# Designed miniproteins, single chains, continued (3), part 57

Each design is a single chain, and the fold is of that chain. pLDDT is the mean over its residues in the fold that is shown.

## One batch from the design tools (miniprotein)

Design m9960
Fold by ESMFold2-Fast:
Structure m9960 (fold): chain A 98 residues (1-98)
Amino acid sequence: MTELNEKEREELKKQLEKELKKVEELLSKLPDKKLAEALLYAAKALAYGLLGEFEKAKEYLHKAYEHLGLPIPDIKTKEDLSKALMELGDRIDELLEE
């Protein structure tokens, strides 16, 4: 895939920030506030990961795992980050079915 140029990255960032605000408003309606906070941190981790902001994505991913009471993954590479995001998504899907 072609790498995003600086203009495309700025436009993506604005769209992701707008979507994150909508996600935060939607999650504020959930009865489980701990789950809502974890979902918001997961959404932020994914958004910053897509923007290539690895350190911010890692920080929010750690917060999401901590809020869910899951063991915090040791994220050393972008591949580790991707795997942890996928595993977090699967666990969130299971929790939302309960």
Scores: mean pLDDT 75

Design m9961
Fold by ESMFold2-Fast:
Structure m9961 (fold): chain A 67 residues (1-67)
Amino acid sequence: SQQQKQQLLQQGQQLRDQGDKLAEVDGDYQGAAQLYSQSSILFFQSGDFEGADESIRKSQEYSNRAG
């Protein structure tokens, strides 16, 4: 259980970081929104509710920017 939560947390962090790169470096707002959405699910499953809330907020923000 703890090992699984740690793995989910790491996967969530990696997807968040990839989303940040897509948004900030590549200008791929649609791709960023998708990665943040996936990251939020992993953070929620890991018990990192703050990370989940931040990621879903970013997903909504960049989805709006994508148009």
Scores: mean pLDDT 88

Design m9962
Fold by ESMFold2-Fast:
Structure m9962 (fold): chain A 63 residues (1-63)
Amino acid sequence: PAAAETAAGARGQAARDRLVEKIKELSKETGIPEEEVKNKVIDYLMAGPGSVEKAFELIKKEY
């Protein structure tokens, strides 16, 4: 059986791909460039414990 670390790596890649898709969607909805949306999401996550989806909600409410 595969090691948990290998599975975690694959899951992480899929999660990142999902984040990119959500960032593009939010960018289209808010009119903000994708890079700015990505930076805002990172800032929210770095500011403290939270979820990516909560960060998206907060950004969407600001626009």
Scores: mean pLDDT 69

Design m9963
Fold by ESMFold2-Fast:
Structure m9963 (fold): chain A 84 residues (1-84)
Amino acid sequence: MAEATVRVPATPEQLDAAAKAIRDGGEAKVTVDFPGLTPEQAREAAANLAEGAASQAGIDTEVVDYKGEGNAQGGRGTAVVRAR
């Protein structure tokens, strides 16, 4: 299992690391922690970054977990991308 943290906007290095985790370990967890994002916005950001990582992995993938949480001090979004 490989876990990668990706931020908005994602750097090419962060996306490459997530894509490598998907290819080598079959899975990557994308986490977005951003002050001022609502849980809904954080969830959307995590989904967009997960799609970017999946695209760079160049293999068949799916998002198997997708969650937004947090409060007014900060939203947290997570998405798990798995090789299939």
Scores: mean pLDDT 69

Design m9964
Fold by ESMFold2-Fast:
Structure m9964 (fold): chain A 100 residues (1-100)
Amino acid sequence: NMTQMMQQMRDTGQTRQQTSPSQWQSMMNFMNHMRSQTTDPQTMSRTDSFMNFMRNRQSMSQTDFSHTMSGMMTMMRQMSQDQQDNMMPYIQQMQQTIQR
């Protein structure tokens, strides 16, 4: 369910203009919440890397967006089902900000 939503967002996002402030903010909200849910050092390091990448940019290329989404999906697969369920509102917010 969650993995399918994120994959759809990744695929859809590649065709969108990546300059939307609402899309960027929703991704930051997702990353901040995910970081609060993880205690795995590798997942924390990867999350921090993606957040730093986002902070240094006003927009993303299609390649950067796809890479970021793929990394987020990989990190989410390492989380418990309860943690994944807690992320659903943030995933839904991101999905809503992506132009179809």
Scores: mean pLDDT 67

Design m9965
Fold by ESMFold2-Fast:
Structure m9965 (fold): chain A 77 residues (1-77)
Amino acid sequence: SAMQKDINRGIAGALIAIGGEVTAKYTGDLKKGIEEVKRAIELLEETLARTEDPEARAFLERMLRYAKELLKKLESL
């Protein structure tokens, strides 16, 4: 269903954000890590804008908050 696709995109966005943190903290490439997290945020925001189901929206909003908090942490390094 369309909702499952939106949830899957939310999961993908969260995983990309985690990948960005790993890139920044463990490879030392802070710029690349920040870029990866920013891309995850864009993906999550685009998906949320197209999602109408309240439960899928709540999940995507949580993933987006998680990615935005990661970005804040990386930008403060």
Scores: mean pLDDT 84

Design m9966
Fold by ESMFold2-Fast:
Structure m9966 (fold): chain A 65 residues (1-65)
Amino acid sequence: SLDEEVARLRAEAEAALARARETGDPAHLQRAQDLAVRLSILGETATAEALGRELREIMAELGIA
């Protein structure tokens, strides 16, 4: 279902953000951004915006732009 797909994409995005914090590897931030864009396309705008805010917070924590 769409709800299951949304839940899966959200979980993958949150896991990618956690991996970015753990490793400092920008590849995980790129993955989280790509997943947030996909959630936005599926109509999950509020979730995508929340993920975008967390992504920017992690970038600040890691000292990367």
Scores: mean pLDDT 87

Design m9967
Fold by ESMFold2-Fast:
Structure m9967 (fold): chain A 60 residues (1-60)
Amino acid sequence: SVEEEILKAIEEAKKLDPVEAQLKAGQAYSRALEAKASKDLIEKAFQAGVEAARRQVAAA
C-alpha cells in the first residue's frame, strides 16, 4: 500500500546520511500529501526530515 511505502521510506531515511535522509524524508512527505494520507503519517514524515536536519547541524 502507499502507507507501507511511506513508512518504509521513513525507516530507510533513518539509516542514511543526514543530507540523503532529508531528501528521502522529503520525498515521503510529498508522497503522503499527494496520497492524502493520515495526519499522523504526514507528521511522521515531516519529523523524520526535521530530525535528519538536526543530525546534519550536530555533525558540523
Scores: mean pLDDT 81

Design m9968
Fold by ESMFold2-Fast:
Structure m9968 (fold): chain A 63 residues (1-63)
Amino acid sequence: SLEELREQVENLEKFIKDKSITKEQALEMLDALKKRIQQSDVPEEEKAEMLARIDKLKAEVEK
């Protein structure tokens, strides 16, 4: 569901900020979540917003 996907993005943001997971784990989780969102049937506007958030997180983790 849309709510479930948003919650997963928010939780992953928190783990990244808290440095609770490694850079490698964060990138793997972000890629997996990105694929789930792309394959989901949620509205395109919501999908685009979540994908943009993930792309920003990937950029931050890779720096």
Scores: mean pLDDT 82

Design m9969
Fold by ESMFold2-Fast:
Structure m9969 (fold): chain A 70 residues (1-70)
Amino acid sequence: HMRQRLEALLDALVSDPELLEEMRKKIEKGEITPLEGAVYRLALYRRGEDLPEDIIKAIEKVVEEFLKKE
């Protein structure tokens, strides 16, 4: 189920800094869904890390692309 996949991704991103950095690179390339972007933001919040402005803009661009396809 999609919810279980997102919960597993959140747990992995909170515990694994290498996976977190890999996800950041995918965000910069626009290779994520809006839901994955939301999970990444939540993971950074749980780790006590600030969300970089460039990453916020990259996630917003992914959301805009998703909305245009609907």
Scores: mean pLDDT 73

Design m9970
Fold by ESMFold2-Fast:
Structure m9970 (fold): chain A 101 residues (1-101)
Amino acid sequence: SPIEKAKEALKNGNKEEAKKYVDEMIQEARRLYKEGKYDEAARTFIEAAKIYLELGDYQKAAEYLQMAVDAAIKSGKEDLLKEIQPLADEVSEKMIEEYKK
């Protein structure tokens, strides 16, 4: 899957390959959202945000966590919001650290 390929690329230090597979994940998440599959879309946006966090792209991580929140709300699954909150907190902390450098 694109998720597994993105994670493998990150593990191997291939940031450009990881970005390629994250782009494929985002396309899939947007398709799932358009089809009303909000739970699956939210989970895919969460995984994409985690990959962007590992890449140090905190702006993209924040953007896709916002998409995950919207999809989670539309799914009616509050447990997804509980999963998103710690990731949003981590992104905020990382952005503050980068700003201070």
Scores: mean pLDDT 86

Design m9971
Fold by ESMFold2-Fast:
Structure m9971 (fold): chain A 69 residues (1-69)
Amino acid sequence: KLERALEVVERGRREGVTPPEEEVKLLEEHREELERLQERLDERVAKEARSVEEIEEIFERLLREEKAK
């Protein structure tokens, strides 16, 4: 599921550690979707974010939008 891949990405950003092999495979499986989400995040961050906390809020909003599709 894309949701689980996004959770792995979010945890990786927070902890700065390499995820287990099982989670790496999940990330690779959803690579194109994650890259597209990262591009959308970067675009919104450039327009709206002034702090790391605002980046997290934008990311959470983006996740909710993807779940709603």
Scores: mean pLDDT 67

Design m9972
Fold by ESMFold2-Fast:
Structure m9972 (fold): chain A 106 residues (1-106)
Amino acid sequence: SDEVRRALEILVEEFESLAAQTKNPQVRQVLLQTVAGLREISRIRDPRLAVQKATQLFLSATQQLRSLLQQALQNNSPKEEIRDIVMAEALMTSGLMLLHVLEKEL
């Protein structure tokens, strides 16, 4: 499935780009771990398994980002740090939507 491979390549590029712009080191770590996970998933030959593993990776990353957001709000963290978390969550949500569309076409 060239479509799954292309989608994973796009997601790697988008997450790397966001990580490079992210100043919050904890958020950057989550983004870079997601990139590393996607690169490993891209080696999976079964497209359904690849989409399933990528979905689980994004759900795990979303839970980590939500925990960071809760902590940042409780600690009255700077708006820029909260923005980094929100932007990372937005990209995870967009990635999950893309993976859901791909799963329905498989």
Scores: mean pLDDT 89

Design m9973
Fold by ESMFold2-Fast:
Structure m9973 (fold): chain A 79 residues (1-79)
Amino acid sequence: SPALEPIPGVVVGVEGNIITIELSEEDAAKLKVGDRVLIGSKNLSKLYLGEVVGVEGNLVKVRTDAPFKVGDKVYLYPL
């Protein structure tokens, strides 16, 4: 399992507890609906659990309680 290799992304949308993250198309293809991920950034001291709820090309929608904002650079760790 590549759980320790982060997938870099940028938050491009926030709607309630759903964040939309822009990834490369190659990295987005590694994720599918129902996948669990840990999400981190340099601005947060902890990793947050998320669940992939949508994949649309290079855009991935994740349900999480993490306090991310549009423009945040994030790293996804697939579980």
Scores: mean pLDDT 82

Design m9974
Fold by ESMFold2-Fast:
Structure m9974 (fold): chain A 100 residues (1-100)
Amino acid sequence: SELEKLKAELERLEAGVKRLKKRIDFYNSIKDKLSEEAINELEKLQKYVDEMTKLVDELRKLIDENAPVEEVQKKLDEARKVYAEAIHELNKLDQIIKKL
């Protein structure tokens, strides 16, 4: 069903957010070795991950409350856009750090 597909997509986003949090934790553990540019990108990445965490929590609530598929789809589309921004910022951070 469409709802089952949306649930699977949410589970993938939840796993993605968990992986991003682990990457942030790693960079925070070596923050003393990071440039100011890298720290600024890390802060931007943290902001997107915080936004993703909120969206994932809202999506889980909508699914648990049996909200209309269209409402779940709209929130999932919003979450996917924020996730893409988080991945973009992670890639920028990785490139800055690899230059060291």
Scores: mean pLDDT 88

Design m9975
Fold by ESMFold2-Fast:
Structure m9975 (fold): chain A 92 residues (1-92)
Amino acid sequence: AIERLKKEIEEALKAGDNEAAARYYIKLGVLYTNEGKYEEGIKAAEEALALTDDKKILAEAYRALGMAYAAAGKYEEAEEYFKKAEELEKEA
């Protein structure tokens, strides 16, 4: 799944589809976090944040960051990112 997502990200970026690339980065971040690769999960979610202004996608990216920080044992940072996601969802 990870290698397929990396290919999908590359193709989306080549096509100029930054929103699709952001969604694939969010999926990649969640998969890395589920495998215990929390540092890679954080980086993938941060890439998603850089690619879009869409509030729903930004909220999903902040949730992915929260999950990665929680997996890293950084629960205070995780809580802050979950709150950012909730606020963005109210604005969307």
Scores: mean pLDDT 85

Design m9976
Fold by ESMFold2-Fast:
Structure m9976 (fold): chain A 64 residues (1-64)
Amino acid sequence: SPLEQEALERIEKMLRDGTPVEEIVDTMNELVRQMREQGVPESRILQFLAKGSEMIVRRSDEEA
C-alpha cells in the first residue's frame, strides 16, 4: 500500500483505540517526516495532514 494510506490507517486505529491526541499528533508528524524523506509528493502529504486533522477534530467534537 502507499505510505499515505498506511499512515491514515494507523491514525484511524490510534483514534479508535483511544490514544491521546498528543501522541496521535506526534505520530502524524513523524509519518510526514518519513513520507517527505521517501519522496512522497507534497500534495499527497498535505492531503494526509488534512484527513488526519479532520479525524482528530471529529473525535474532539464527539468528546465535548
Scores: mean pLDDT 79

Design m9977
Fold by ESMFold2-Fast:
Order: structure tokens, then C-alpha cells, then sequence
Structure m9977 (fold): chain A 98 residues (1-98)
């Protein structure tokens, strides 16, 4: 479970970085490191919290609706455990918002 969620989170975060550009890179890298640590240590709550904080901070210039769609897409992708679905959902949410 945690490793599958880690893989889905990493794919979603890479998609977010690619769509939003270098302005979110530091937050995405922080979130990726924590997803990897969470996958290894089993600290799902800590990893999810910091990923969520990173996404909200990176997307703070977007509308509240776009921020909500991004967070929902990331969480749905992580919950599905499907890296391709996580990537697709995040790309669709960002492109729809921009």
C-alpha cells in the first residue's frame, strides 16, 4: 500500500512540476522526499500532510477552486495507487485551471 501510494504521489508531483514550471520545483522536491520517507518508514500521515502543504503553497497564485481541484486530484491519485491515473488527474486539473 504505502509503496504504491508513494509511486502514485511521485508521478503526480512530477506532473504538477512539469505543468506549473520551475516556480514549484523546491516544494515538489520537498514533497517527493517526504513521500519517499513515508513509504520507507510507514508515516503516511506525515507524508500526506507535507505533500498537501507543498501543493497548496505551490498553487497559492491559482484560484481557490483550482487549488481544491489540484489537491483532490493528487489525493485521488494517491488513493488509487495508480501512478498513471495520478499523473493524468493532476495534468487535467492544472490544464483546466490555467
Amino acid sequence: MLKTMEEAALAALDALREELGPGVEERVEEAKKLAEEGGKSGDLHKAAQLIGEGILKAAEDLSPEAQRELVEALLAGMSSGDAKEAERAVREAVRKAL
Scores: mean pLDDT 70

Design m9978
Fold by ESMFold2-Fast:
Structure m9978 (fold): chain A 70 residues (1-70)
Amino acid sequence: MLTKEEIEEILKEFLKRHYGLSDEEADEVIKNPEKLPEILLKVRPDITEEQAKAIHNAIKKFIEAAKKNS
């Protein structure tokens, strides 16, 4: 079973590797997931607004599942 901290580190690493976020940008997403679409569109202009919203929704579900499992 993963701890909240382990889940946050996995998500942070995923965002850095797959979307090219900086350490600071990834940390901001962990602290405020609602900013994810804005940050993604700033860092990855190749991603559409629809894709950014879909990624945001998936990450919100992941975080909520992690909270319930804690």
Scores: mean pLDDT 76

Design m9979
Fold by ESMFold2-Fast:
Structure m9979 (fold): chain A 74 residues (1-74)
Amino acid sequence: SPQQQLLARLQQIRDMIRNNAPASEINALIAETLASLTLSPEQLAKLRQAMHYINQGDRDGAIAILDQMIQDLS
């Protein structure tokens, strides 16, 4: 389902952040998620905010957004 696909991508992005992946690779996966999945306006805004946090070096802020999204989908 689209919900299961989004959940899997959010978990993958979260794992990349936790494993200290480069910001470029995290941003690439978020961008691919935004391009490949049909998302609600709220989900789009949250993923854009997570990308903003990654670009600012605020990885904890990005994880908090992703954890909220994962909880909402669970």
Scores: mean pLDDT 88

Design m9980
Fold by ESMFold2-Fast:
Structure m9980 (fold): chain A 61 residues (1-61)
Amino acid sequence: SSQKQQQLKQLAAETGVSVAEIQAAVQSQEARDDLGARLLAQGWSLEQVRALRARLDQLAA
């Protein structure tokens, strides 16, 4: 859907990773964990990473 595509593009812009990497994170727990760890290492807060993971979980549903 257009809404899902817009959400994927927005998350890619916010994280600095490709839309393909966000799509992989939507489909894979391992990819979500890897993305979260990378963002924490880049200085993201735990709250920001938790909010991102919640958005990825909603897209996976």
Scores: mean pLDDT 82

Design m9981
Fold by ESMFold2-Fast:
Structure m9981 (fold): chain A 65 residues (1-65)
Amino acid sequence: MEAEILEALALMAASVEGAKDVEIRFEGDTLTVSMSDEEAAKKIAEILAKAGKESGMKVRVFTKP
């Protein structure tokens, strides 16, 4: 439930930032987001870090090479 909300938030933020090659995975209490755009990844990481902290979920955002 919490992971589903964070996934939706990540997809919306990625769409707004125009991020490419976005991949989202969640397993247990961890949500992982990866994309090709480093600037978009930084902005999305800030948004998700705040939301994840409130929901007790762990969030990791990475840039693909």
Scores: mean pLDDT 75

Design m9982
Fold by ESMFold2-Fast:
Structure m9982 (fold): chain A 75 residues (1-75)
Amino acid sequence: MSDETILRAAALGAATMVVRGMPLEDALEALRADLRAMGFSDEQVAAAVAEAERLARRALATGEDLSPEAERLAA
């Protein structure tokens, strides 16, 4: 599995947790902590967190279900 796939799956997971009722900042802090613990660079962590925030905000605005996309990337 590529680093890019792991980062994107993690970002979608965080966005899905926000859609399911987790506070945005709590989900983003958990994502930062997990990715740093995995040894990803500050630039990769920042990009994944920014993507998670964009996905969460879009899903909350449009009512989009992120579960199928998250499952697809986790496979």
Scores: mean pLDDT 76

Design m9983
Fold by ESMFold2-Fast:
Structure m9983 (fold): chain A 87 residues (1-87)
Amino acid sequence: MEARLAELTARARELAARVAEGARAGRLEETVAALEEEMRELEQRLLELKAEAEASGDPAKIAAFEAAVNAIQAALAEAAKVYAEAE
């Protein structure tokens, strides 16, 4: 589980970086549209891992999932700041 959470966190950071690059280039809408399918896959895999963590009843797995979600949210917040600054 931890390895899969690390992979998803890395993917989310990569997607956030690509969105930020698109925003800086004035191509945010086109970049987001191009990444739509990858974003949907990431969301689906997160939901599957959430279900696994909750079903396990293991506090360590639940904590690892929550830490990964926090890291992903932080990466997305950084990308959103780049968009705001591009105004």
Scores: mean pLDDT 75

Design m9984
Fold by ESMFold2-Fast:
Structure m9984 (fold): chain A 85 residues (1-85)
Amino acid sequence: SEVEELIREAEETIRKLMAGEISPDEALERANRLLERIRRLRAQTTDPAELQKLLRAEMTVGVLAVAAAVQKTVREREERKKLEE
């Protein structure tokens, strides 16, 4: 299903972020695109089982977004410290 594909894409993006294969900015951009696709599907969905799958997808993308935001914040703090040296 499209929802299961979204979950797989989010999980693969988390793996790439954790492996350092993509930047936090790239991960945030991908998370925002995935979240927009989920929101569109959610607006059109009335089936409780599909809503549960969409909730799981939203939670997975949420984990990705938080992980990326934390890594971005850490890098920005390190960059600011280098400007003080």
Scores: mean pLDDT 82

Design m9985
Fold by ESMFold2-Fast:
Structure m9985 (fold): chain A 84 residues (1-84)
Amino acid sequence: EEVRKKLTEEDIKKIKELNEKLKNAPSFADRAKVYEEMAKFYEEKGFDEQAELSRGEAEIYRASATDGAPAALAKMAELVEKRK
């Protein structure tokens, strides 16, 4: 099964819109929200690995927004360990 063969023009447009939202997100909390939206999109389309990566990024940015860099680093390490 080919990831690229599952994407329609509408799907490509949505990914572009999500990437623009991410690029223009003014805070770590806003970036976390965009990554959560990306994760839901990929999960809906059956891109489980991309969905999991996006959820991980959302958790890291959420931790950064609330507890700063040490919490973000701890969450990143946890997510890396889970992927072993």
Scores: mean pLDDT 73

Design m9986
Fold by ESMFold2-Fast:
Structure m9986 (fold): chain A 56 residues (1-56)
Amino acid sequence: SIEEKINELLEYAVKKADSPELAFLRLFIELQAEGIPLPNPTELYEKVLELYKKHH
C-alpha cells in the first residue's frame, strides 16, 4: 500500500538525517521522486519526530 511505502521511506530518511527537519525534508524529496502525493504534513512530521527520537 502507499502507507507501507511511506513508512519504508520514513524509516530510511530518519536513519540518514542529522535532525528531524532534515529527515522530513529528505522524506519529502523521496516522496516526490516516487510520485507519491504528500499526505497530511503535520501528521507525517509528528511521525518523523517520534522515529527520530527512537534512532537518536
Scores: mean pLDDT 79

Design m9987
Fold by ESMFold2-Fast:
Structure m9987 (fold): chain A 92 residues (1-92)
Amino acid sequence: MTIEEKIKELEKKLKELEKEDPELAEVYKLGIKGLEAAKEGNMEAMEKYYLEADTLVGVLQLKGAVLKDEELLEKAVEAEKELKEAYEVAKK
């Protein structure tokens, strides 16, 4: 998978989430910024964006668990998996 293909996948998820789950949408936005930084060869910015995204998704997973919000927890776990896949594409 190319960086450009992965950006399009994350942009589609972002568009679906931005109205319903703006906090979760920010995770995807940071993932996209990380991929764009990698495309430009800015690996320092890429690592920073993925660190910020990983921190935010962890907070959302904790929030979902504490509030017993199963839908938020499931979406946050999916976002973490998609971030890990995006990070593997970015560091290639």
Scores: mean pLDDT 83

Design m9988
Fold by ESMFold2-Fast:
Structure m9988 (fold): chain A 58 residues (1-58)
Amino acid sequence: AEKLKEEAIKKASEHVPEDLARSAVTVAARKAKETGGDLKKALEAAVQSAITNEQLAQ
């Protein structure tokens, strides 16, 4: 679980500021763990969303 979080943060940080990447991934991981959902899918969706938001901010 921790490895997936770190990998997602690293991937998102390539496209968005590190603080935003870490915050988005941490929130997504917490929600997935609370609801018992697919952690990997939730983290991938959070990374995708962060990248899209950064592109739209330009």
Scores: mean pLDDT 73

Design m9989
Fold by ESMFold2-Fast:
Structure m9989 (fold): chain A 75 residues (1-75)
Amino acid sequence: SSAEEELEKLRAEFRELIYRIGQAVGEGSPTEEIEKLLAELEAHVKRAAEVVGPSELSAFQHGLDSLKAEIEKEL
């Protein structure tokens, strides 16, 4: 269904953003560049909140919070 296709697309985009952030951190990119990518990920979670159910939103939010905690620990 179109709803399942939308959810799969949101998950793929979320995974791509996490990968890009991981690459930037691994390459020692400036904090400002990492913060910009994190802002893009936060915007993605906010948009996902408009279309997904509470359990799916919880999974996206948990992923974001976990990544932010790991990055703050490295910086």
Scores: mean pLDDT 81

Design m9990
Fold by ESMFold2-Fast:
Structure m9990 (fold): chain A 58 residues (1-58)
Amino acid sequence: SLEEEEARLLAEHPRSEVDPDKPATGLHRATRRVLSAEEFERWAKTSQVSPLTGKPLE
């Protein structure tokens, strides 16, 4: 399926795993884990917790 293939590609190569430590430690790991930007935003809002740093949102 196209969506599944894209989701997998985004999970593997969503942004850059090379610089997860540089800008924000765990930033790429969190979004990459969750995957695409849209999913990460939705997850952050839904869980009331930042998937980037793991901090609770207010």
Scores: mean pLDDT 48

Design m9991
Fold by ESMFold2-Fast:
Structure m9991 (fold): chain A 100 residues (1-100)
Amino acid sequence: SEDLKVLKKLLEKNFPAYTEQFLALIDENERISADDLLALLEAIAEAELPARAEELIEVVQEAIEKLKDENGQLSLSEASEVLLLFSGEMAGLRVEELRE
């Protein structure tokens, strides 16, 4: 699907080490569990920027809560929005950490 291609390109650009882990979260209907996505983002935040992990997760958790459906799932386009937000916030905080 087009949404899957967009998500894959976004993952390969911003999360190359985690692309396969994210793709494994996609179900047969091209949906992602909000809980599974949040858990993976928490793991990435702890691995990449542990001192600021809670701040990153607070931002994406609020976005996920707004976007998730009645079944607690996200579309691939909604997941892409969350990933862009997370990537942008993480990039800013990485610049700060490199100055220490």
Scores: mean pLDDT 83

Design m9992
Fold by ESMFold2-Fast:
Structure m9992 (fold): chain A 75 residues (1-75)
Amino acid sequence: MEEEIEELRKKALEAVDKGDFETAARYLKQLLDLNTPEALEAAEEVIDYAREKYGFLPPELAKIRQELLARREAA
């Protein structure tokens, strides 16, 4: 799981760097589906990175962030 989390995190970050927010959201959704504290933290780091890099949160990533917050409240 740790290796899978790091791989998904790297791919999501690369997609954010390329401005491919739909691909980034897909990798982030895979992190959320793992439903571990480490995976949720990795997803949040990618979302924060995108927000810092672009000065706003793209709509596709905003949707993923809503799911992340819901999972955090449930756990």
Scores: mean pLDDT 82

Design m9993
Fold by ESMFold2-Fast:
Structure m9993 (fold): chain A 82 residues (1-82)
Amino acid sequence: GGERLARLTARVASTAARLNLTLSAEEVTRIATFVLLYLDDSDESIEHVLRRYKSSSESLDEVLSQLESELNTQTIKEGVSA
């Protein structure tokens, strides 16, 4: 529920600070929601999303859309990359 999202939001903010990435509260919440829906809530998953956004010239929405597409491709690739 909301409690889990709130804790994940705090962890995203902490990880962003560690990576010297300045995010708005809206961006932090959006990343936390993405991690909750599409990834596990591990520090590795949080860092992966934050590092991708930090290295990208695209908007957060485009970065998250690309990550979702990559996750879908990874699930399909185990059946197609023979």
Scores: mean pLDDT 76

Design m9994
Fold by ESMFold2-Fast:
Structure m9994 (fold): chain A 62 residues (1-62)
Amino acid sequence: DLERAIELLRGAREGILAHDPDATLEQIREALERLVDWLVEREGADKEVLERALKIVLEELE
């Protein structure tokens, strides 16, 4: 569901920043977009839910 998707993408964002604290918003966006595509295509995750979660998580960085 949406809440779980948001938590997953927030965790991924935190992991990116822990590995590279200087990561730009663009780099984080690209990495999270690739993760969303992977989850949809390989794990059968709900694309609409993940895209909505991605928007929310990226808006938190603005």
Scores: mean pLDDT 81

Design m9995
Fold by ESMFold2-Fast:
Structure m9995 (fold): chain A 72 residues (1-72)
Amino acid sequence: DAALLAALRDLLSRAPSLSLEELRAEFERLIAQVPEENRELLRQSLEALFEAYRKDPEKTRALLAERAAAVA
């Protein structure tokens, strides 16, 4: 879904400037946009990313920047 990919890229570019609460809200918004059958897999992936960000924001931001550049 092109719209979902665009939303993910936008979120990745804004992630370093977002609070944990804002980032969580954006993740839940993205999960709600996918078909129900795929929500659990996406939720697990985003939960893992959120936990990584909570533990080490700087390292996680660097990894997100690298991944965003790779798909840009």
Scores: mean pLDDT 70

